# Designed miniproteins, single chains, continued (4): the designs that were tried, part 9

Each design is a single chain, and the fold is of that chain. pLDDT is the mean over its residues in the fold that is shown.

## One batch from the design tools (miniprotein)

Design m12301
Fold by ESMFold2-Fast:
Structure m12301 (fold): chain A 78 residues (1-78)
Amino acid sequence: ATARDDAARAAADAEYPKIKKYLKEELGATEEQAEIAAERGANRMYAALVAGASEEEAYELGLKKAKETAELLKKKAE
């Protein structure tokens, strides 16, 4: 991996537990839903950082993806 890819992965991984907590506390996601959604959010943030987005932009994209994923998982649980 390149130093840029490693730094982007580390930054995204650092946000994973924060996104997971947000999904559980603010959106009422289950543990499993929060884990899946936060992982997808962190992966979206990683992709944005590698593509040259700012940390703020990458975080917003990751959080949006996590929220969308959590809502989709809630609908599928019906």
Scores: mean pLDDT 82

Design m12302
Fold by ESMFold2-Fast:
Structure m12302 (fold): chain A 61 residues (1-61)
Amino acid sequence: MFSREQARIMIRHEIEEGKAAGIPKEEMLRRIDSLLDTLLGDDPELREELREYARELIEEA
């Protein structure tokens, strides 16, 4: 089970790698949505919180 902190670290890492690889922002969002669905299917509130966190990071970049 992933903690909030572990999930945030993983999201940041995925975004950083994706940016370095030239992955479009839209594709990065889809990848993170898929990841969160897999890891946090039982916690929809945390999943939505982390989805917003990821969107902010991607938009800010």
Scores: mean pLDDT 77

Design m12303
Fold by ESMFold2-Fast:
Structure m12303 (fold): chain A 65 residues (1-65)
Amino acid sequence: MIEAEMMGGMILMAASAAGVEVEVEVRGDEIFVRITGENREEALEVLERMKKAAEKNGLKVHLLE
């Protein structure tokens, strides 16, 4: 029910708050996330939480690199 665009924004916000660098691309109902900088371990932890939240809303999150 939440839109992929909103979820993408939430992912960017959560990553920024955690001090990690990611790029987010939204295509229809799919969200693509790339880890672009340092802190890959922290980024993965944040993305795992966001992926679960997105799945509850019928959205898919694809983690790249």
Scores: mean pLDDT 76

Design m12304
Fold by ESMFold2-Fast:
Structure m12304 (fold): chain A 81 residues (1-81)
Amino acid sequence: SRAELLEFVAGALDDLAASTDAAEARATVEALLLLARAAGDEETARLLEEALAAIEADPTVETARRVAREVRERIRELLER
């Protein structure tokens, strides 16, 4: 279900907010994006595409953590609908 997808993505993003490896964080966001696309959730996929682009533009742990927190808040809003 969409709720299960959003809860899974939220948990993964919470882990990424504490990440110490930017390349691992990028790979995780890419995997989450593929999962959202496979589920047909275009809104969640778009948020993850924006997250991936931000990390690729500035591949630091600081950016990965910030982006993970920002996207996690957007996913929280989707879960509260």
Scores: mean pLDDT 86

Design m12305
Fold by ESMFold2-Fast:
Structure m12305 (fold): chain A 76 residues (1-76)
Amino acid sequence: MPLPTYEDGRAAGRAAPSAEDALRAVELAAEAARKAREAGDEEAAEAALEAARGVAEAIPDPEARERALAIVEEAE
């Protein structure tokens, strides 16, 4: 049977409120941005970075939020 969107929800940071899950979502979005940039898709890279920044800013823990924002900035 096809798996539910459970893993997709964690990767997107939608279901889990934990800072660790949000950091993983930001890292995955940053990697997607790098891959898009390597493929020459500048618009997709920019969209992925913007999504990652939104997730980072939504993190309630200030230390995790700062680290997530640093990951986004390094992926630029």
Scores: mean pLDDT 72

Design m12306
Fold by ESMFold2-Fast:
Structure m12306 (fold): chain A 73 residues (1-73)
Amino acid sequence: YTKKEVEDYIKIAEESARMAESLGRTDEAKKSFELVKKARKALKKGDYDSAKKYANKGKEIAGDAVAEALRES
């Protein structure tokens, strides 16, 4: 992975977390934001593999919360 690719993964995860928060899924959004912070820290250290893994975990948590909230509507 390139630095730019990892930055894009982190950005997508952060956008998913914000969407989950906007839908009232506060706990899942908070967990996703914490994973985004870990991803950014790994990226700063040049650990692109860990950064991508944290970003993907954050996206999964937030994405699942968004899907659940939309099904409840």
Scores: mean pLDDT 82

Design m12307
Fold by ESMFold2-Fast:
Structure m12307 (fold): chain A 55 residues (1-55)
Amino acid sequence: SLQSQIDQLDQQIKQLRQQYGQASSNGDTVTRDQLFQQIQQLQQQKQQLQQQLAS
């Protein structure tokens, strides 16, 4: 279902945000920037699915 896909994306985003925090704390800007882009893409996918579910 759309809700299950949204829940999976939410879990992935949470994991990536934790890794982003670690990379930022360690001064690993390359890994930080890569994680940021992945988070942004997953958040966009989540928003699209949420809009589809709400419609």
Scores: mean pLDDT 87

Design m12308
Fold by ESMFold2-Fast:
Structure m12308 (fold): chain A 68 residues (1-68)
Amino acid sequence: DSGSRSGAAAYAAAKAGLGGAAASTGGWEMHRNAQTPEGREYGLRAAEAGKAGDTEAAAEYGKQAHDA
């Protein structure tokens, strides 16, 4: 809801400064170490989501890469 946008934006910015970079790095490592094409694809998506500051999507894709 747009009414909470400033709080959500501040939280996203704070996570992007620490969590986004960490999620991007983790996703790249999962992509590089994946043994299946699906694991590589999800690892790459996690890295890109982390780079974009979407740490929730990065976590979901990271879990899929880990499980693949």
Scores: mean pLDDT 62

Design m12309
Fold by ESMFold2-Fast:
Structure m12309 (fold): chain A 71 residues (1-71)
Amino acid sequence: ARAEAGVAAAEGAREQARALAAAGRLSAEEAEALVALAERVAELARELAGASDEELERRVAALVEEARARL
């Protein structure tokens, strides 16, 4: 399901970001930023479980733009 797939992808991203931070490949701040982004993607996937693909694409584009603004 969409929500399950989105949550699984976000969990994987969180785990990988933390592993990279533990290995010294990412700073703690970079790992936190990636975890925060992954959690927001998971929340969006849950919120939009019944929504159209078009709506999901719009909300993902907004999250990407917000992430760029924070860089």
Scores: mean pLDDT 69

Design m12310
Fold by ESMFold2-Fast:
Structure m12310 (fold): chain A 63 residues (1-63)
Amino acid sequence: MADEVVEKIEKGEDISSLIAYVLWAIAEGMERGDLETAIELARAILNGDKEKVKEAWERFKAA
């Protein structure tokens, strides 16, 4: 997941291509009860911050 999102950001792809990942992260966070890590990941994706996406993904996997 994170590698795919980072690649899309590096290519300058439309935000619409990233929205599915944002929705997935929130849905997974709600199901797992770890909404804080899901919100951090979603925020990093929406901001197009490659480094924050990598950091947030590691926290999300660990939660």
Scores: mean pLDDT 76

Design m12311
Fold by ESMFold2-Fast:
Structure m12311 (fold): chain A 83 residues (1-83)
Amino acid sequence: LEELKKKVEEIADKAAELGQSPSIEAQVYATLALIVAVESKRLLEKAEAGKVDPETARKQVERDIKIGEELLKKAEEIVRQSA
């Protein structure tokens, strides 16, 4: 789960950076990526506390990481096209 935590934190950091973009559309995708990262971190914390099955949490977070990465890719593409 620690490796997933690191990936989630990387997504959150990138989302925060892209959220400073002057493009409202890029800000929206960045904000959605940040929400996914926050929810994933919360789920991992619940798994560590024994409130959720670790295997179930791992699979869900792996799916959420892919979604977050797609959202960040869209935000980055919008910023690139706006330059």
Scores: mean pLDDT 82

Design m12312
Fold by ESMFold2-Fast:
Structure m12312 (fold): chain A 61 residues (1-61)
Amino acid sequence: ELPSYEEIQKIIAELWKLTTDEEKVEFLKLAREINDALMAGDEEKLKSYVEKLRKKVEELK
């Protein structure tokens, strides 16, 4: 039920296409937090951060 690392990378790639340079800074911060949570094994934080990225994609459409 956890999003795979590959799925997280796909979401980040989609955001990168949809964002201005200023917005990319926010996404890089979220991407680093996701990576840190993934490395720490913090499933709740990982899910929270991925949900934030998905909402950002929907907002930018």
Scores: mean pLDDT 70

Design m12313
Fold by ESMFold2-Fast:
Structure m12313 (fold): chain A 78 residues (1-78)
Amino acid sequence: MLPEEHVFLIAEFTQELLENFNLSQEDLDFILDLVIEAAKVASLETLKKVIEKILELLKKGITDKEELKKAVEEVLKE
């Protein structure tokens, strides 16, 4: 079970995605799975950086699964 603070951060991120981005269900599911998997191994501070990086890429119009996955993996290595 994820810590409560991680769960709330993911919930806020999900709301941000639904309100500000017109994503397909497939893209939304992929992004949420990616963040949930990161949350299992990341501190709260690292999870915030993962979310910020995904939002940065989405704001640039980048929805490529491999590019999003690489960006998350790079944040987790720091």
Scores: mean pLDDT 84

Design m12314
Fold by ESMFold2-Fast:
Structure m12314 (fold): chain A 94 residues (1-94)
Amino acid sequence: HMEKAKELFKKGISYLNNEDYEKAVKLFEEAIKVDPSLRAEAYLLIGEAYLKMNKYDEAIKAFERALEVAREQNDPALVKIAETMIEEAKKKKE
């Protein structure tokens, strides 16, 4: 099932690259359910998908979830990425 989470995550990335953003979000959410250790990275990609859909409030919430998880995991690189993406999403809402 660790391998199942990895496959779901890879499929999510494939849909994201094909601009099928709603399917990408669904696959990342399923990956999180199977392997919660993927939450920080998955929420960043969910946020990116919402940005591409021009759903800025949903994108900000996803990036804020990624930030919360990155802080819990003591991952300063992911913290910085999440903070940057929140600022970019807020700027695009203008």
Scores: mean pLDDT 86

Design m12315
Fold by ESMFold2-Fast:
Structure m12315 (fold): chain A 56 residues (1-56)
Amino acid sequence: AGSAELLQAGVDAARAGGSAAEAAAKVREMATQSGVPLSDEQAAAGGAAASAMVGR
């Protein structure tokens, strides 16, 4: 599975009352499980996008 699953994991973390940093951590975790480890910058970008999609 691709970027949509990583973004969804970030959105779920943000909706659970998580910060952008927690969303980034969840994106990084899912990427690692998929065998595609992300850099801190890539994970942070994913977390920021997820937080923006939740509207906070």
Scores: mean pLDDT 70

Design m12316
Fold by ESMFold2-Fast:
Structure m12316 (fold): chain A 98 residues (1-98)
Amino acid sequence: MEEAREAAERGARAAGEVARAGAERGDAAGFAAAAIGAAGAGGGAALAARRAGGEEAAREAAERAAEGAREGALEAGGEETARAAEEAALGGGLAMAA
């Protein structure tokens, strides 16, 4: 359980950092980078959590990565980027949880 929670927490931070950096650019390339990076961070977190706690842990990690991505992008002021990054992180994570 502890290892799965740590994986989820690291994934949330990684997703937030990538989403914030993408949102800071304020252009189409930044929007794409935030979404692609958030999807990767969510997927990575889910995979790590899955290995430690199974499908339930992977799903939890995906949800936490989505929250992190949204918060990171919102810090840069990009509401549309925040939504895209949140959805991308969740989608990437859930794909790896299945």
Scores: mean pLDDT 81

Design m12317
Fold by ESMFold2-Fast:
Structure m12317 (fold): chain A 64 residues (1-64)
Amino acid sequence: MTSDPASYVEEAREQLKSPDPTTRAGAALLLGLDGSEESRKLLRELLKDPSPLVREAARIGLSL
């Protein structure tokens, strides 16, 4: 897997549109590993997600 930061964040953004909270939680962790300002902004928005699983993943991502 070629680590292209733009491709990484783009893929995570697509996963955030999933109705499956497990998929969105995974995207939150990927954004946390990326650690860019844009990723942190997306993680802050995920703290408002209706799924507690996604909110916890966003909190963890912000801690990475």
Scores: mean pLDDT 77

Design m12318
Fold by ESMFold2-Fast:
Structure m12318 (fold): chain A 93 residues (1-93)
Amino acid sequence: MSEEEKKLLLEAIGLLLRIIGLLFDLRLLYEKDPEKNKKLLEEGEKLYEEAKKIYKELVEAIDKGDLEKAKELLKKLEEILEKLEELLEEAKK
């Protein structure tokens, strides 16, 4: 594995861990106000399922040496993180 492949993998792991953390924060807000936040939690859980699939495909792309595909998948993980951050801010209102 090249240094570039290792860097992409570490960035992907970091994004996935941040996504997991935001989902846990969203779950805590749901427990405080279930009626308000039920739909936001359901959307967050769906985003996390998508993130897991993308992460798996990203690891497979790195294993095959497809760095362009790995970079595209990394960008999709970043987009999921951003959407989850937006859901969390909505839940705080």
Scores: mean pLDDT 87

Design m12319
Fold by ESMFold2-Fast:
Structure m12319 (fold): chain A 64 residues (1-64)
Amino acid sequence: MSQKELNEIADNIYNKLKDKVDNLKVETTFVNQIVVTGTAKDGVDLKAELRKIVPPGFFVINAT
């Protein structure tokens, strides 16, 4: 996939989760992966939120 597509997905993840996750960091890697880190707020299922946002066929590493 292209770096532009990865950056657009990362921006979408950040914008959707910025009010639900404390210290949210969304980063793209040279191996075409997206890394999401931070502390989910009480009652927020970060994995479920990521499933709603990430298109099929893309890889996201959830490190929270």
Scores: mean pLDDT 72

Design m12320
Fold by ESMFold2-Fast:
Structure m12320 (fold): chain A 108 residues (1-108)
Amino acid sequence: DAEEEERKKELEEKRKELAEEIALELHLIGVEFLMEQIRRLVKEKAPKEAIEFVIEQARRELEALLRLLEEKLEELERKGAPKEKIEEIRERIRWLEEKLREVERIEE
């Protein structure tokens, strides 16, 4: 039945949206954790190699997340998503850009 197939597609799309939201939130928590580890290691005067290792991990994660969110923003704009949803993604991008600037300041 065409109606049953359409309902299954809607449920699958909702599941994918929820999975993407969960994954994004977990990655954002991961960034906060890495930033806190950098601050802790610097405060404890850990070996430079240890600090540099965590900085590199944080940078790669931040850059990967920025690319993912920029792609998501373009998708939402193409689909004509609500302004509120678009602005939420823009706010997350601005937050990640600020975290990337914080990482750059620690390297000096």
Scores: mean pLDDT 80

Design m12321
Fold by ESMFold2-Fast:
Structure m12321 (fold): chain A 78 residues (1-78)
Amino acid sequence: SLEEKKEELLKRLEELRKKLEEALKKNPDNELLKKALDSVNAAIENLPLASEENTTEETLENMLKGVEEIEKLVEENS
């Protein structure tokens, strides 16, 4: 369901936030990691507020793509 996909995405975002915090502790001046953390924090705050009426499959797919790109950024800075 859409709600299950939101829950999985939220869990993945929360794990990514933890990884970004750790990466940023090692590289405190890395502006890309700072911007990525800001984006993840915004997504975590906004995703639970999105209803089925305002959230489409395409919206979730676009958010997932963004998460995957940030995960790659974290791996490249590890």
Scores: mean pLDDT 78

Design m12322
Fold by ESMFold2-Fast:
Structure m12322 (fold): chain A 55 residues (1-55)
Amino acid sequence: SMEQIEEALALAREVMERAGVPEERIERSLATLRDLLLAHPESLPAVLRMLQAEA
């Protein structure tokens, strides 16, 4: 589960970097995403699938 959260965060970073999002915004967005995935682990498979398609 933690490994999958780390994978989701890494993929989200790739997507945001490709889109030209500034580093401070990436860090804040990833912190929010991590907190949301920890609060709602049931969402993790869908989020991973979506990010894998985008990355």
Scores: mean pLDDT 84

Design m12323
Fold by ESMFold2-Fast:
Structure m12323 (fold): chain A 55 residues (1-55)
Amino acid sequence: SLEERIAELEAEHQRLADEALKAWPTDPVRAQRLVDEMLRVGEELAKLQAELAAS
């Protein structure tokens, strides 16, 4: 369902945020790439949440 996919992406978004935070002090380049991926997941979440609100 749409709600299940939103929950999966929310979990992925949180995992990427945690990984970026852990990487930041030792590998800022990797941390930035993780942040970029997190932003992409966040954009997909916003689209799905808009679809849910419209239904």
Scores: mean pLDDT 86

Design m12324
Fold by ESMFold2-Fast:
Structure m12324 (fold): chain A 55 residues (1-55)
Amino acid sequence: MVEKEILEKMKEMLLNGVSSEEFRKFIEEVMKKYKLSPSKVIDLAYEAGEEIVKE
């Protein structure tokens, strides 16, 4: 469930046009808080970007 919340939050941030710095800080915060691996967070960011491009 937490992964879905992270994905949706990433999509919202991308849709709202947050800066690359802001998005990077969110990724780092998520990795620390939820103990996600770098590869897992990168996969979520990639999926969020792909879903945004489709819409």
Scores: mean pLDDT 77

Design m12325
Fold by ESMFold2-Fast:
Structure m12325 (fold): chain A 93 residues (1-93)
Amino acid sequence: SADARVQEIENQGGRDFEAYRKKALEAKTLEEVEKYVKEMEAAGEAYVARFGEAMAALSPEEAQARVQRLQEQERKRIEDAREEAKKAVEERR
C-alpha cells in the first residue's frame, strides 16, 4: 500500500541516520565528525525528498505540512548528533 511505502521510507531514513550517528560517535577527530555530519545531511536531504514524493502520492493535501515537519525534525536530529559526537571526541582521551 501507499502507507506501507511511506513507512518503509521512514524506517530506511532511521536506519541510515543511526549508521552515520554511530560513525560520528566513533570519529577520532572533529574533522571526521564534520565529515560524517555532512554525509548525514546529504542522506537526510535524500530521505526528505523520497518522503515528499511518497506523501504527494498518498495524501497531496497533507504532503507539504508533513514534509516541513520532517525537515524540522531532521535538522534538529542531525544537530543533536553533531553536538553529541563533538562531546564524545573531547571526552575520549
Scores: mean pLDDT 87

Design m12326
Fold by ESMFold2-Fast:
Structure m12326 (fold): chain A 80 residues (1-80)
Amino acid sequence: LGALAAELARVAAEKARALGAEEAARYFEEAARAAAAGDLEAAERYEQRGIEVLAKDPEKARAVTEAVAAAGRELAARLA
């Protein structure tokens, strides 16, 4: 599942960066790198930090969350 976690974190980082949420995007990018390396514990910690930073802007948080949810649904459907 590291590959899935890395992909979802990349989606979060890309969307956050597109919205100008640079700090959150940086945390999600670190989460993607950790997940790709198999360090799911570090990936989860970086993801949580990104979410906390992003939560300061609810509109951007919703946009990132929806993008990740949509990507997760598509990837899950392809695995089934």
Scores: mean pLDDT 81

Design m12327
Fold by ESMFold2-Fast:
Structure m12327 (fold): chain A 97 residues (1-97)
Amino acid sequence: SKEELKKIEEESYKQADEWLRRLAERFGPRNAIAIGLVAADLLYVAAQFSSEEERKKLLAEAHGLYRAVADMAREFGLTDEAEWAEQRAEEIKKQLE
């Protein structure tokens, strides 16, 4: 359902933010953002090869992760990475509507 997908998006964002913070502590914010973008891209690619139901769940997870990456990229002044991640999140949101 739309409500279930929204919960997946919100939970994915929360988990991704926590994960990215831990990566930033170990490897710095630039490396954390780069790793986060690769992880979000992998979820998006996996969604393209999945069943319709699994695709929506993977897209919802990717949306949350791209949003978390975008917010951290904005916080650390990585404008290009933030804009790219924001654009990917908006594209995914349109696919879930």
Scores: mean pLDDT 89

Design m12328
Fold by ESMFold2-Fast:
Structure m12328 (fold): chain A 60 residues (1-60)
Amino acid sequence: SRKEAEELEAKGEEAYKKGKYLEAAKLYRQAAGLYHKAGDYSNAIKMGQKAQEALELALK
């Protein structure tokens, strides 16, 4: 689960770098859920914040 969260985080970072903010937001949200299930609450919160920031950029 944690490894899967890390893979989704990496895909979210790549989408973000390419300006695909809506895709990045979805990937970060999925990573947050997997980190939470793994008991990694600090990374779950961090991914949730990144998802929100990416979503705000997508809606501009």
Scores: mean pLDDT 87

Design m12329
Fold by ESMFold2-Fast:
Structure m12329 (fold): chain A 70 residues (1-70)
Amino acid sequence: EAERFLELGRAAYKRGDYETALKYYQKAIELAPEGSPLQAEAYRLMAEVLRKLGKNDEADEWEKKAQELE
């Protein structure tokens, strides 16, 4: 379920395992209902991890997608 993948991603992020966090957030996005608050949250978390990986351009795209849902 999308909520569980978000929690797994946050746990990975807290450990500094940004690659694993990205994978879990991607799964959460795939399972979250279109336009849901869960999808928006997953988009924000995706952007946060991408910045930690130095992918600022991609992070900006995901932030924009999250804002469009809110």
Scores: mean pLDDT 83

Design m12330
Fold by ESMFold2-Fast:
Structure m12330 (fold): chain A 74 residues (1-74)
Amino acid sequence: MTEEEAREELIAFFERVRALSTDPAVQALLQRYIDALRAGEPLGEVLRRFNADYAALTPEQRADLEAAVRAVLS
């Protein structure tokens, strides 16, 4: 997989997760990553930011994100 292919797949994944998320803060967070990926930000930097942001989420926001991710991967 090329970095371009990986970027496109990650954008599609985040778009699907955002569509299934019900928390506006989680939706806004995912939109920021989609925008960063579309702007050509390095994949490693976006993933590092995602890990930091995930750790800073409330338990309720984390549960919403995890439920949406699980639904996309099912």
Scores: mean pLDDT 84

Design m12331
Fold by ESMFold2-Fast:
Structure m12331 (fold): chain A 55 residues (1-55)
Amino acid sequence: LENRDYEKTVKEAEAEIKKDPNNADAYERLAGAYIRLGDFEKARSYLKKAQELKK
């Protein structure tokens, strides 16, 4: 991608998850960034994890 903002979002969300592995919002943000990067497998994986943490 020419726009590097999504790569920055991935790094920021990963840092948040490292601080709090139960942060559902960080997983949702990571999933959104991967959708924009075209990695739908990772996006689906992280979205599922976020939904599990919301319970």
Scores: mean pLDDT 78

Design m12332
Fold by ESMFold2-Fast:
Structure m12332 (fold): chain A 82 residues (1-82)
Amino acid sequence: GPPPPVELSEEDREKLRKVVGLVLGVPKVELNDSLKELGLDEEKAAALVRAIESVLGATVSVEEVLEAENVEELGSRLRPAP
């Protein structure tokens, strides 16, 4: 069968929640929280992409961030940085 998708470690999931909270100005973020309801826009999506690369060593596009339904789905879209 096809290989399973790359899953984030629990540590990386915690880092992602903290990064989202810092970028969006939200003190507590859960994995099932909607990024759009937390105030995500194009400017914040660009900042979040850069923060993810810096903190998690992972790559994602601004469009993928904007299309993610929640923080967990955003995590599933991350790819390892080369």
Scores: mean pLDDT 78

Design m12333
Fold by ESMFold2-Fast:
Structure m12333 (fold): chain A 66 residues (1-66)
Amino acid sequence: SMEELIEEMAEKLLEAHKELIENDPEKFLEALEKYREYVEASDHPMKDFYLKVLEKAKEKFKEILA
């Protein structure tokens, strides 16, 4: 499903940035928010999908810090 794909892509995004998340979580969050703004301002045909992936990644990231 689309929800399962969003979940998988969010998890892969966090895995790819695991070292940054462990060493500098504030920098990771800043980079994530800047990329979200970039996507939001774009005319990309998959914009809504990428925004949902980024939001799910942010949710999971906050859980890692708790």
Scores: mean pLDDT 84

Design m12334
Fold by ESMFold2-Fast:
Structure m12334 (fold): chain A 66 residues (1-66)
Amino acid sequence: EAEEYVKKGEEAFKAGDYETAAKYYEKAIELDPKNAEAWRNLAEAYLHLRKWDEALEASKKAQEAE
């Protein structure tokens, strides 16, 4: 379920594992590409990874999904 991957991503994010968090949020989005929360969380994970172009794209997708 998409919600399960969002939860696992949040757990990884809280642990400071932004790479794992991003992977789980990507899986959530594959299951539900209209999940604005998953896109916002992915953008935040990318910011921590200093992937600014990817973070910007994910932020735009979050806005489109809202």
Scores: mean pLDDT 85

Design m12335
Fold by ESMFold2-Fast:
Structure m12335 (fold): chain A 98 residues (1-98)
Amino acid sequence: MDEKELEGESLAALALATISIAETTLREELEKDPEAREHFEKAREYVDKAVAAIDAGDFEKAAEYLEEAAEHLREGSPLFEETAKTLERLAEKLKELA
């Protein structure tokens, strides 16, 4: 396997795990705050777009989508700050692959 392909696949898996863990751990907050939930759903859509971009080999576009996901998380709730920072770190690694 190409080392860039393997690294991209690993970063996609980490992005999906990051958003899924956040959904599970903050489930009660998302159920109580419809606006936070709407921002979280937008972040989830951008993570899915980032994964599709990684599969297409477009690491620069994937990084842009993870940065958009992080911004939506920050607008949703302060509780998402660590999740947003994790997605931004993954975006920087994707830029190194581009």
Scores: mean pLDDT 85

Design m12336
Fold by ESMFold2-Fast:
Structure m12336 (fold): chain A 89 residues (1-89)
Amino acid sequence: SEERRLKLFSKLERLAQALREGASEEEIEKILKEISKLSGVPLETLRELLEKAKERGLSPAQITVAVYLVVVEGLSVDEALERAERLLS
């Protein structure tokens, strides 16, 4: 539904803000759980994405775009990370 999609975008914006502000791991985890529930993507997939993104040194904006690509576009974690890095270099 469009309402569910709008709520998902709101959670993605919250994730971007939390990452920029250096929010706690507990706060980030709470946001990822909400995104998982709204998108149907497993929480473990989102945790894997965040871990790999941090290892690659991706910005908060790049991480948020990668999450969008997985939850909205259905890309794999690795393809989403590669594409997000290219889009916001």
Scores: mean pLDDT 87

Design m12337
Fold by ESMFold2-Fast:
Structure m12337 (fold): chain A 68 residues (1-68)
Amino acid sequence: MPSLEELFEELKRLLEELRERGLISEAQVDKTLATLRELAEKDPEKAKETAELLIRYVKQELARYDAS
């Protein structure tokens, strides 16, 4: 099972790929990561679940973009 830090690093890489492709702004990347970091301080298990859900969503969006 990936650690919370491993999930955050994977999510950061995926969000940076979306930003490089012009699909999201740098501010959206920063806000998403800041929100998850704040959640991790209050509830690490919810932060992990949220990060896993976002990773799945971002991977799906990148796959759609690459198929286009």
Scores: mean pLDDT 80

Design m12338
Fold by ESMFold2-Fast:
Structure m12338 (fold): chain A 58 residues (1-58)
Amino acid sequence: RLEEAERLAREAERAYAAGDYEGAVRHLKRVADLFPDEPLAWGTVEAFARRAGVPVPA
């Protein structure tokens, strides 16, 4: 799971660099889903989505 989370975080960074903010948020949400008992992970996804002007994924 840690290796998968690291890969997804890397993909989120790539998407952000390419201007794909929706893709970046989706990858970050996937990371948060891997750590459901870590509230800060979801909070980070929400904060990023709000700053990037994209909807928070359900």
Scores: mean pLDDT 70

